Designed miniproteins, single chains. Designs and how they scored, part 64

Each design is a single chain, and the fold is of that chain. pLDDT is the mean over its residues in the fold that is shown.

## One batch from the design tools (miniprotein)

Design m2205
Fold by ESMFold2-Fast:
Structure m2205 (fold): chain A 68 residues (1-68)
Amino acid sequence: LTAEQRELVVDMLMTVYGLSRAAAEALVETLLANPDLSDAELAALARRFGLSPEDVRAVRHVIDVLAA
């Protein structure tokens, strides 16, 4: 991701999902560092950040589209 694309995802996580900036940045960093997370690992990550597994999958998809 470019810095601008990363900030777009962070702003979405804060505005749409109600995460703090620190939590949003941590989630984006974790997803970027771990592109091949399983469904079980994504569900565990969702619980950590107070999101649904479906929401984390949606964020993963946005990151993948922006990185393409």
Scores: mean pLDDT 84

Design m2206
Fold by ESMFold2-Fast:
Structure m2206 (fold): chain A 86 residues (1-86)
Amino acid sequence: DPNDAEKHLEKAREYLDQGRYVEAARHALKAIELDPNNEEAWRVFAEALSMLEPEEKQALLPEVDRLYEKYPDNPRIRALKALVEA
């Protein structure tokens, strides 16, 4: 389904509206995994990440690692570790 990225992005926005930032970040990362050129997914991820405490950011490491394995030569995804660590 070519709309899987959009469905995850919709869920990410819903979780943002609910103040559920870890769930929002996870769905945004899944949308990035399905379409790494989706600028809205990166925007929603950055918004969710800015609301997280350091220990909550660490909970995203498995999803970030999956992205590195899938897109090892993508410079934006390589920079994603810095966003999660900030």
Scores: mean pLDDT 82

Design m2207
Fold by ESMFold2-Fast:
Structure m2207 (fold): chain A 77 residues (1-77)
Amino acid sequence: DKLKKEFKEKAEEGLKIAEEKAKKLTVEEAKELMEAFTYQIKLLGDEISKELGEELEKKAEEARKRVVAELEAQEKA
């Protein structure tokens, strides 16, 4: 339980950093970065718990959608 919580908090912090960096990229570059990050955190989460890996993958996918939507909105401005 404690390991899962600590890893989840660390992964969520890493996700916020990845989102911030991705927002400075092109849409295509941001997609690649966020997909790579999603894949890595899912693998690391799966090593602790399959459920944790799935939860982190879902959160990363939601973050990717937010970043892409924001960048696409900026391109239409």
Scores: mean pLDDT 79

Design m2208
Fold by ESMFold2-Fast:
Structure m2208 (fold): chain A 74 residues (1-74)
Amino acid sequence: SAELEAIREHAKKLTKELLAKGVDKEVLEELERGSVESFRAMAEWLEKNYGFDLSRTLAKLEAAYEGTREALEE
């Protein structure tokens, strides 16, 4: 599942960056368990509370999710 692998890679990179910036591990665990919707909500929360720019990571996650949707609908 190339799409799932891409999503995991982006989540892993994001987790590393957030951990380095001192974000609580409990928040990171929730991000790892989440769906695309949960990630989007978490990204908005992090932007508002910590000022993180996650737009590029969100765009890549959305692209990976869309690829998975297309594969399932064909």
Scores: mean pLDDT 60

Design m2209
Fold by ESMFold2-Fast:
Structure m2209 (fold): chain A 92 residues (1-92)
Amino acid sequence: EIDEILAETEARLKELGIDATISVEDGVVIIEDHDFGIRLEVDVGKETLSEEQQKAFLEFLEKVRPYQSDPRIREYARILTETLERLAELEK
């Protein structure tokens, strides 16, 4: 399930024209894009997955602030939100 979610996220970002790499290292999901230079780390091994997801999303919003006029940013934020929500559902 995690691999499927991450593969779908990478494909959606690529379709949007964002060159992003998604990897998993020691239970941490790493999303790094090369267009905006944003790197996000989400620890999927933590019991407080919701807090990690909120933290990652807030960090994303701060990092994209200089690029707010880019129309890709709104869809990028949507893709990230949906991905984090799907990762949270795996804990149910």
Scores: mean pLDDT 74

Design m2210
Fold by ESMFold2-Fast:
Structure m2210 (fold): chain A 91 residues (1-91)
Amino acid sequence: PLPSKEEVEKVAEELLKAIRDNADPDTIISLLERMREVARALGLPDHYLATLDAMIERVRARDSLTDEEKDEIINAVEAVRQVALLLLEQR
């Protein structure tokens, strides 16, 4: 089954909130992995999956994220959300 629009928006909003609230790395990684699974299931281009994988590795390597690193992750999540929603609107 394909992810719903509500599932895409819920995962993105939970992830953005976790980043803004300085949630623990395990929480952020779990949400990034869920976002990656949504992107994979919807058939997003490989470069979006690679970007999410890079963000997961960055979070794993850090005790805390800088504001610049948070902005990079937020931008990646927003890009994936936008493309996922566009694909769902066409179906």
Scores: mean pLDDT 83

Design m2211
Fold by ESMFold2-Fast:
Structure m2211 (fold): chain A 94 residues (1-94)
Amino acid sequence: SSVFEKLYENVKTTPLPKSMQELIEKAKSSEEALEEASKLGIPAVITIAIALVNEGHYEVAEKLIEAGLENPELSEEEKEILKELLEFVKKKQS
């Protein structure tokens, strides 16, 4: 997605807030933190996943998005956004 490509470049060059950086670090090593992160709003899930991809943590980013897709309260539009994000992550990994 062109939107995800722009976010990918922006996250690479612009530091995220310290609280978001701390959450990203916890999600790399904690399944509980990853589950908590997956339940944040869609913009936060996108930002965290893209930051993980920028750091080469593709598998953690995929797990985050897949955990997010298990949320039964997501709208169909939100599910499509997360599915497109998952495809973007897989494309960057290959």
Scores: mean pLDDT 81

Design m2212
Fold by ESMFold2-Fast:
Structure m2212 (fold): chain A 60 residues (1-60)
Amino acid sequence: MAAAPPSDEEIYEAMAELEKRKVSSAEEIRKLLNEKGFPELAETLAATVENGAKERAAQA
């Protein structure tokens, strides 16, 4: 096991893949990024999506 933080390039690529797949749920983000070995990134992006959802509370 290699427990090194991901580089910014890897982070950007992971985010691009999530956007390409249109993953909108925090749970799906956590699952995908944990599978790729980025648990810290998974929590960060999930929190970002939840904050965005709060701003979009009025979906209408």
Scores: mean pLDDT 68

Design m2213
Fold by ESMFold2-Fast:
Structure m2213 (fold): chain A 65 residues (1-65)
Amino acid sequence: STLETLNRIGELLRQRDEAEAAGDAATAAELSRQIVALARELGLDVSEDDSAETIERRLLAHHVA
């Protein structure tokens, strides 16, 4: 469901931030790929290089538009 996908994206964004803070670039990159794949399933135009803030902003726009 859309809500399950949104919750999973939020969890992955948090995990990516934790990986980046730990200096684990490989884990952060893998999490970014998973986030992008799920966001694209919701119809969002996002890339693996997009920040958590950018992805969250696009998710909010999608939800309230």
Scores: mean pLDDT 76

Design m2214
Fold by ESMFold2-Fast:
Structure m2214 (fold): chain A 91 residues (1-91)
Amino acid sequence: SAVAAELEARLAEAKAAGEEAVKKFLEELLKLHLYAQYLKLKDPSLSSQEAWRLAVEKLPSLTEEELKEIIEELSKHNPELPKVLEEIKKE
């Protein structure tokens, strides 16, 4: 898929740049995933491809406050999500 090809290319660039770049890529990937899921929650007619494209476009302008609101909304449908995210942040 086009999304998989773009992610693979970005991961390859991050690997070439070093361990900190890989860590930043994984943090961005998590934010993209959360926002894409949020978009699909608000509009179930969106395909996964369209939701991901919109998430990529939003990522550079995505604030920590917006991310918090997204996590709170997603947590209404998955109460375990905040615990999983806290465990990821500790590493």
Scores: mean pLDDT 75

Design m2215
Fold by ESMFold2-Fast:
Structure m2215 (fold): chain A 57 residues (1-57)
Amino acid sequence: MSEEISKRLAKLIREILSLRLARTDESYERLKKAQDELAKLLREALDNGIELKTVPL
């Protein structure tokens, strides 16, 4: 159960890092959406008692 959320968090963090390195207007829009998605996923993980230290934050 928590493994799926952790995988999604890891994928999203990798995407955010890639977008930050690109530094284009398009990457900025995608970065903002990815950050919003990350915030929602983190809240969901916290509500389910998932330890954030299990993901590379």
Scores: mean pLDDT 69

Design m2216
Fold by ESMFold2-Fast:
Structure m2216 (fold): chain A 78 residues (1-78)
Amino acid sequence: PSVAAQIATATRIFDAYQRDTGRTSINFVQFSQAVFRARRQGADPATLDAIMSRVRDFFQTVSSASQQQIIDYIRQHA
């Protein structure tokens, strides 16, 4: 699927996760920008695709949301 389709799926899972857990510190814009910047900072594209396919696990491991924390998380798993 296209990156846009994967991001759309990630957004639906993320919104459901936020509603169920009460987390409001990470939003779709932060997530999308973090994925984009991680790629620009040398994250492996195959690893980014794997993270996006497993967004539920990704969000469960993110504690407090900031764009840089999300970028660092993605890069460490790239």
Scores: mean pLDDT 56

Design m2217
Fold by ESMFold2-Fast:
Structure m2217 (fold): chain A 81 residues (1-81)
Amino acid sequence: KLEEIEREVKEGVRVVVESLRDEFPVDPEEAAERAAKIVRAAVEQGHVEGAIETLREQKELAKDLPEAVKHLEKAIKLLEE
């Protein structure tokens, strides 16, 4: 369901931003909420393939963060179902 996809996107983005917080002055919760809203809007507008592609790109950039990869992979799998 869309709520589960949003949750996984939030957790993935939060892990990435928190791990990089010392280098980047970004609020993890704000970044997570924004990412989830973007994915939700894309799905509601029928742009599911675009959302999947964006999440795959984010997963590749976050590949050294296993927890982030796990959450992003779950979001992608739910979008593919």
Scores: mean pLDDT 76

Design m2218
Fold by ESMFold2-Fast:
Structure m2218 (fold): chain A 86 residues (1-86)
Amino acid sequence: SPEVREEVLLLMREIAIGAEALVAERIAEKFKDSNPEASRKLLERVAELRRLLAQSKTASFEERKKLVEEMERIADEMQKIIDELL
C-alpha cells in the first residue's frame, strides 16, 4: 500500500540520518586536536540532528516528514564540513 511504502521510506531516511550523525561524531573526535573549530561545528550539528531524531519518535507522520527534511539539510551542511576535512 502507498501508506506502508511512505512509512518505510521515512523510517529508512531516519536510520540513514542516525548513521550519518554517528560517522560525523567519530570524525569530529579524530580532528578535535588538529582542527578544533571544524570538530566543534560537526558536534553542534550532531547534537541538533539527535535532538530532531528524538522529536520525530513521538511526532505525527506529517511532522516527522518536516523534521526529516530539516535533518537532511543539517546533514548536508555536516557533509560539506567532512568533505573539507578529508
Scores: mean pLDDT 89

Design m2219
Fold by ESMFold2-Fast:
Structure m2219 (fold): chain A 90 residues (1-90)
Amino acid sequence: SEEEKIREVRELLEEALKRLRERGEPEETIEFLELAIEGLEAMRAGDEKRYEEIAKRLEEFLKKHPEAAERAEEVLQELAKELEEKRKKE
């Protein structure tokens, strides 16, 4: 279901945020994931106005800190790979 997919994405983003904080990654990378989580929550709540506001903030953020998005994607890819490897061992 769409709700289940949103939940899975949120759990992945929250785990990525935890890893970034534990590794002492740049504040900008942490803020990017926090904004992504807020956007996902707005989408789940059906709050179109809040989603649009967060989308604009993400666009402005990406213009100032493109490297933050790239680093966040790297950590998300690392987690996705680990989850796939875990599924293969079960």
Scores: mean pLDDT 79

Design m2220
Fold by ESMFold2-Fast:
Structure m2220 (fold): chain A 105 residues (1-105)
Amino acid sequence: MTKITVSASADEVPAGGTVTLTAKVENPTPDTYATLYRNGEEVARINIATGEVEVKDPRVEASYDKEKNVATITVTDVKAGERYALFASDAETGAASPVVTALPP
């Protein structure tokens, strides 16, 4: 059975700060993805089974540890008013991080 655990390093980050979001997946299927959303828009996506990484924003870095089936997404220089959420899912199971909110400086 696929088991998905998603976490964030913080629920609130000061403007200019860094946040790390992590998805750990046990027994990933080929359709298991971790996707980072900023204000509802996709900015990074990782296929957990293959380790394929797509990053759409220069402030976002994404990596996958295939031995541990852990996807790690780091956002640097967060801007006030930005909200981040990491979702990881396959066809049967899904998990979401808390919404991470960028605070005023």
Scores: mean pLDDT 82

Design m2221
Fold by ESMFold2-Fast:
Structure m2221 (fold): chain A 68 residues (1-68)
Amino acid sequence: VLSPEERRLVSTLRAFAAHLAREVAAGRLSVDQALAALEKIAASLKEQHPEHAAVIDRELARLRAELE
C-alpha cells in the first residue's frame, strides 16, 4: 500500500506522462524525446525524495511501457 506521499509522487509522474503522450499524439514530440523528458522528471523527483526512489522507478518503468 502506498503512503499519501508516494501516491502524490505517482500522481505527479502520471500527469507528466499523460501530458507527454498528448504532445507525441499532436506530433510535437517523438516517443524517444517524451521518454527522455519523463526520465529527467523521475530523476529530479528521486533527488528530492531518495527514500521513495524504488516507488518512482517502478512507476517510471510502467509509464515507459505505456508510452511506447
Scores: mean pLDDT 84

Design m2222
Fold by ESMFold2-Fast:
Structure m2222 (fold): chain A 69 residues (1-69)
Amino acid sequence: EELEKKIKEELEKNPDDAALWSALATIYRKKGDREKALEYRRKALEVAPNDTQALTKAQIEALNELKKK
């Protein structure tokens, strides 16, 4: 919940951060919102299609934060 809000705030400052778009896509996928998850994934790929290592690392970190209590 709070993580999603923080990511959206950061994207307002830097909308070209593909890692943040990718993290949003992961969050919405976990919520079952497939349309928004796909939209945010497309945004990440449009911004940095060749930055797959950074995108993967950010996705893993976001998922790990969601697993922490």
Scores: mean pLDDT 69

Design m2223
Fold by ESMFold2-Fast:
Structure m2223 (fold): chain A 68 residues (1-68)
Amino acid sequence: SATEEEIEATLAMGRDLLLQDPSLSEEQIRQGFERAREGLQRQYPELAEFIRERVEEALREVLAARRA
């Protein structure tokens, strides 16, 4: 849906911004994604489960990319 695409675009932008800053710690990255999840779930409560799963996936991808 258009709403799911908007959520995905928001997470992709956040992921790119976090990956561009090598000074960010793993803890700061986790905190950033937690805040994003909370904000998105407040805006789209009907998609809370989708948002949680996508944020968890995006976090794992970012952490994996930084460790590689």
Scores: mean pLDDT 81

Design m2224
Fold by ESMFold2-Fast:
Structure m2224 (fold): chain A 97 residues (1-97)
Amino acid sequence: AALEEVAKQLGVDVDAVRTFLADLEELAERTGDPHLRAALEALRAGDVEAAIAHLEAGPSLAGKAAAGALLAALLGPDDPRVQEEAARMRELLAKAA
């Protein structure tokens, strides 16, 4: 199933993926952000890269944090893409404070 393929790509249990999808769906409904909805649809289709792109493109700080977490799971925390996303998140949090 698509969720099992996502779980394998991320190196996590499928139940962790289901919990993440439920949280993302609740956030998408609460905010009305179409980028969060598109990311949810991509993950349900098994397309983690498309989901990350949608989360990064949106204005949601929680969505950008979710993109960073997905990248770290896919590539490992020492990957340059993961380090760049962590740096952007810290910059956004500093500006929001």
Scores: mean pLDDT 76

Design m2225
Fold by ESMFold2-Fast:
Structure m2225 (fold): chain A 102 residues (1-102)
Amino acid sequence: ARLIKEVSEIDLEKAVRIAYLFARAMTLRLALERGLEEARRELEEYIDSARKLGLSQEVIDAMRRGGEEGLELARRLSPEEAREVARRDMREALRLAREALS
């Protein structure tokens, strides 16, 4: 019971960080490729899907925070700067996901 709880808490911290980074990278990329309205629509669909799948509120909140920050950065950054942020965030999210699945 105690060991399972400790592993779940570590996995939750990683899941929150992965969710944030992935959502930020995704909304940045989508805003550049399809525009801000389409990026927001897909963010809301991903959040709704996460709720339906029973993901924790902490993970859903991280997806929302990352996605909203991605949309805001897409308004302020040049396309080149936004692509670099999205690439960096996606690389880190995938690294953390591989570690969590190992």
Scores: mean pLDDT 83

Design m2226
Fold by ESMFold2-Fast:
Structure m2226 (fold): chain A 75 residues (1-75)
Amino acid sequence: SMEEIELEIEIAMLRIQLAVIKLEIERHGATQEHAEELERIYERAKELAERTGSEEARELAEEAKRELERVRKEL
């Protein structure tokens, strides 16, 4: 369905955003802006997981949360 395609695209986009942030942190160190971006990714992935039951969204939320917790300890 159109809704399923939209979900897959959104999860893919969030996954790319998370990967970019992780790469930036590895290269240049963590910033407050990275923490804010990780929080947005976590909240959106969590919402998608709760609304749809998507395992991919749930795993993404868990990964974003781990990265956010790591970054917060470094700030």
Scores: mean pLDDT 88

Design m2227
Fold by ESMFold2-Fast:
Structure m2227 (fold): chain A 76 residues (1-76)
Amino acid sequence: SAEVEAKKAEARELFARLVELMEELGLDTSPLRKEFEEFLKEVETMDEDTALAALEQTIRLLEAAIERLQEELEKA
């Protein structure tokens, strides 16, 4: 599905931004990178509706995490 591929691309871009912020704070991103790649592999086994719901939830969580880490960097 073009919609699933678009949401996967969006999730990857947000995840890359999260990783960048975490690395700026000196955090180890290796476990999170592994978990994210496993999640994307699992999404490939899902039906379209389930895949879209899982990706939309993950995008919301990534956006929230990015906002929190940006606030922490501004205080440092």
Scores: mean pLDDT 86

Design m2228
Fold by ESMFold2-Fast:
Structure m2228 (fold): chain A 80 residues (1-80)
Amino acid sequence: NREQGDRYRDLGLDYYQRGDYRTAGDYFTQSSIYYARAGDFRSASRASGLASYSYRLAGDDDSSDAAQGASNYYQSLADR
């Protein structure tokens, strides 16, 4: 599952660099889910933060706010 997190993170970065922020946010969201399933909450938090930022650039404030909430939640788990 960590390897799936890495794969979706790299896809998110590729689409982000191309300016497809909506698709980037979706891939970063998938990345965060796989990292969380692996127990890697620090990477899950970072991926959710990237999803939040990507959705904000795409003009999707609701998805951005949801992803930021997920990032904050995973960060709280990682700080243990």
Scores: mean pLDDT 88

Design m2229
Fold by ESMFold2-Fast:
Structure m2229 (fold): chain A 96 residues (1-96)
Amino acid sequence: MKILLGVLIAGAEKATVEQVAEAVREAAEKVGEVLDLRVERLEELGPGTFLAYVTLETELPGREAARKLGRLTEELLKERYGLENVRVAVGVLKEE
């Protein structure tokens, strides 16, 4: 099943767009096949806020895929980049 997930990341003030993109991609690859990934900094919502759009082919239901992606992304950002205060929220934007 092809799904589009929106990933909102907050509390990553020291992170680069590249570091966030690497963490989201690695986490997403553990959820399904990554078809597309876009990451941007949302300066309007404050420093350390990022939005990612991930298109995945996955066997998981959308809500389970979203939960797993969020958990793994948060874990990778905390463990690999030392972002202790990072918070990740994931929503399902589209399912096919």
Scores: mean pLDDT 85

Design m2230
Fold by ESMFold2-Fast:
Structure m2230 (fold): chain A 103 residues (1-103)
Amino acid sequence: MKSVVTVVFEEPMTPEQALALLKSIRERGIEILGALFYGTDGKTAVVSGSDSDAAILEKLRAAGPVKTMVLILDATPEEAERAVRESAKELGLKIKQLQVTPL
């Protein structure tokens, strides 16, 4: 089952933190089909599930610090929310708002 997770963080994430968050979600057994990151400087990074970690990091660095992300995950809404919240907690990232919608 596919879910869309929209997350707004209390503080902007660095590119390295954003990549670490994606890796932590994958380590929980969830496939990331795609991601959209909204940079604080108005730039956007578009990540595919087929992108390498190096390609993701390059795209994130081009966008700069990101406060909002949209993830497309191959998970149920409950699994998607749990994985995102636990991964954010593991990395010390504070979530301001989170919404999950089934696809």
Scores: mean pLDDT 87

Design m2231
Fold by ESMFold2-Fast:
Structure m2231 (fold): chain A 68 residues (1-68)
Amino acid sequence: MEKEELKKLLKEAGFSDEGIEAFLKGASLEEIAKIEGVDVETIKRKISEALTKYGLKVAKKHLEKLNS
């Protein structure tokens, strides 16, 4: 996944700009959880939800080209 796509995906998932910068710098999930003011399980859930939405969005774009 490209860094710009990852940044956009995390922003759509509700991460702060500080949390996104920490992700891009390779910070631990615990450090990111501190920045966001939530627990690690919440961070893991947000990432999973964002990845699922992104995968569906990419699939939809490819299908639109086949139907038009």
Scores: mean pLDDT 74

Design m2232
Fold by ESMFold2-Fast:
Parts: sequence; C-alpha cells; structure tokens
Structure m2232 (fold): chain A 89 residues (1-89)
Amino acid sequence: KLQEVLEKLAEKLHKNEELSKEFGEWLKQKAVEVQAQLATLDPSQQQLLQAQAIFEAAVRIAEMLGEEEAAELIRQAGAQILAQLQAQA
C-alpha cells in the first residue's frame, strides 16, 4: 500500500524535470540540516531523525506533485512508524 504509493510518486517525479530539480535543491538543504543534528545525537536518536527525514522527503514529493491524499497517507504512516521507533529507543 504505502510502497506502491511511494513508487508511483517516484515515477511521476522522475518524469518531471522541473520538479525533480526543485526537490533536489530542497533535499540538499535538508541533508545539511539533518547531518548537523546527527553529529550531536546517539545512535537510537540518529535512526529516528533519519526515518523522520525520509518521511518528510516523501511528503514533499507528494505535495509538489499535488497528490494531497498520498501526502496525508505518508504523514499518517510516518507518524505511526516514528512513534514505534521512539518507543523502542
């Protein structure tokens, strides 16, 4: 379910050069922010932050493509997965 949604979003993004470029610039900025935070965290917190960044990137792709239902699905699935990871940390 979630995997199929992510695969379709990736295909749409790949076919749209302008949106791919915009996403790339956003991802570069996000990577700098995440890397700075990772340097100050323990391994369990690093896993949580990396997972959060991945879901934020997926939501960004869905939003850029105008796929509001997909964005909301990713937000809800991401929140559940992140809550589970935090409980195990």
Scores: mean pLDDT 79

Design m2233
Fold by ESMFold2-Fast:
Order: structure tokens, then C-alpha cells, then sequence
Structure m2233 (fold): chain A 67 residues (1-67)
């Protein structure tokens, strides 16, 4: 369940950042949505790498982002 918790943590962090950027920094919603979507894709890939290859969270995120 570590991979699932880590995936949710990444997504929650991205959503918090997105809310801040949209509200406080007036970043266009389309750009904010794209950033959240990218974070969700990375989180899902990292979860797969943690479950399938036993990678630690940081290594999994690095590998997911590199693809």
C-alpha cells in the first residue's frame, strides 16, 4: 500500500499547487490543468514501478519522469 499512498501524496501536492497558482498567481486554468494531468501520469507510472520493480519512491518518480 506504500505505492498507493505515495501516488495519492503526489496528486494531492500537485492539486494544492494548482489551486495556489490559479488563485494567487493567476496562471491560466488550462496550464494548471495540464500540470495536474502530468503529475497524475507521473504518479501512476511511479506507483507501477514501485509495485513491479520494488523501487523506492524517489527512484520511481525519477524513472517515471524520465519516460
Amino acid sequence: DEAEKFEQQIINTAKQGAKYRATEQKVPQARVDAMVKKAEEIAKKAKELMEEKGLDPLSAVEAAAAE
Scores: mean pLDDT 75

Design m2234
Fold by ESMFold2-Fast:
Structure m2234 (fold): chain A 103 residues (1-103)
Amino acid sequence: KEEFKRLLQFIKKVLESTKKLIDYYKDNDELARKIAIAAFNSIITALEVFIKKSKDPEVQEKLQRLIDRFKEAIEKAKTASYEELKEMIDQLIAEVDRLLEEV
């Protein structure tokens, strides 16, 4: 479970950094979207690598739900404004924080 906690902490840091980065591009929705989508894809890749190494079915289920959530976030991000992207990232950070409290 410590490895899962470290993964969640890493994801949170990526999301926080992404939020700061898109703030520089608040007047360029297209670039902000590309940055957010790239970050979400990187998180999905990390989650997929971790799920293959995990032998805990409960952890695998939580990882798959996160993968599905980030895939949904990518679809929504394709047409999102800067403000919608920021709100989406805040919601994803809150979801990761909730999972960290359960570990």
Scores: mean pLDDT 86

Design m2235
Fold by ESMFold2-Fast:
Structure m2235 (fold): chain A 94 residues (1-94)
Amino acid sequence: SPLVEERLERILEAGRAAIESERPVEAYTAWQILAVGELTQLLLEGLISEEQAKKAAEVFTRYSKEIAELIDRGDREGAKEVLERMVEELRKIL
């Protein structure tokens, strides 16, 4: 769906900006809330199924943990690479 792809691209762009911010831990935490809200909205709008939403939540949880660990280590480039892989996995599900 073009609308789903546009939403995923916005999530990716916002996530990159959070990782590059002066307070990446706080910015990334705020971004996670935003990203979960956007995915929930896709389900509420009927753009994705409950099965797709469940799979997306599992992917998001796994990758978000890895990204947070990379941010905590100061590895911003690694965090962005994992974020890009997460969005690619979400594209395969959604």
Scores: mean pLDDT 87

Design m2236
Fold by ESMFold2-Fast:
Structure m2236 (fold): chain A 82 residues (1-82)
Amino acid sequence: SRARELTKKALESKDDEERYKLALEVLRLGDDDGAIRVFRSLLKSKDPKIRMKAAGLLFILGVLKGDKESARLGVETLGELL
């Protein structure tokens, strides 16, 4: 699927801005699980703005999907950045 190909491209990219934009497109295409995988990988970004955006979306998606681990990682990362 297109979402799966974009998820793969995002995970293979070394540009965190591109990875974030691809994750948003994956999410727009309805692949919440693919988007979660990319946002989790972005918690390691050197850019605190990207970490904050990814962590916020990971928390929201984790809550909505019942993925307690993703929700926890998101809120903990936000706490580290505040």
Scores: mean pLDDT 87

Design m2237
Fold by ESMFold2-Fast:
Structure m2237 (fold): chain A 66 residues (1-66)
Amino acid sequence: MTEDGIILRSVGVASEALIKGDKDTALKAGRETVRKLSKEAGLSKKQEKKLIKRVDDLVNTMADNI
């Protein structure tokens, strides 16, 4: 899976969690999805952290603008 694919899928999972729960639950769901997919794709811990930050930023933007 590409890094963009990990981000899109993680944001999708976080969006579902945000609709059903709160922002904190959405952030946790997004982060856990990034960690899982990053391990499956063989990404380094440094790459995983960068993807987590990008997903966190996107989830925060969604929550703040809807």
Scores: mean pLDDT 80

Design m2238
Fold by ESMFold2-Fast:
Structure m2238 (fold): chain A 141 residues (1-141)
Amino acid sequence: MEEERKAAAEKAKEELKKTIDDLVNLSNQYADSLIAAAEHAAEFDPEKAEEMRTLIEQARKKVNELASKAKEAIDAGNYEEAISYLKQAKDEFNELYTKAAELAREAGFTGLAQAIEDVRKTLNEKFDKAIEKAKEAYELA
């Protein structure tokens, strides 16, 4: 009985950490692709391209930082803090990506703006999954 509950809690913790790692890996892969596209856009509008690249890089760094803090909180058994860090990562990511998409539209890079918005939608689904799994792990703890 108690051993079965401990096994379920440990499995939930491992699945949560994997979900966070998958989110970070996808965020990094999409950021690399969007940064490359922004660097190409620099041939046409170097100032707006640099601003877009900076916003995407800031979002990547913030997601990596907050995801790392969330995993540390999980290892400490502090699931409320982990949920807070994941929500902060989602909010910061959305703010920065929204600004990058707006800059892309203003510069006439409509394809890049759409790509940024598509990535934002995809990663929001991954953030929501990570937050849900963190809440489930918290209920088992």
Scores: mean pLDDT 89

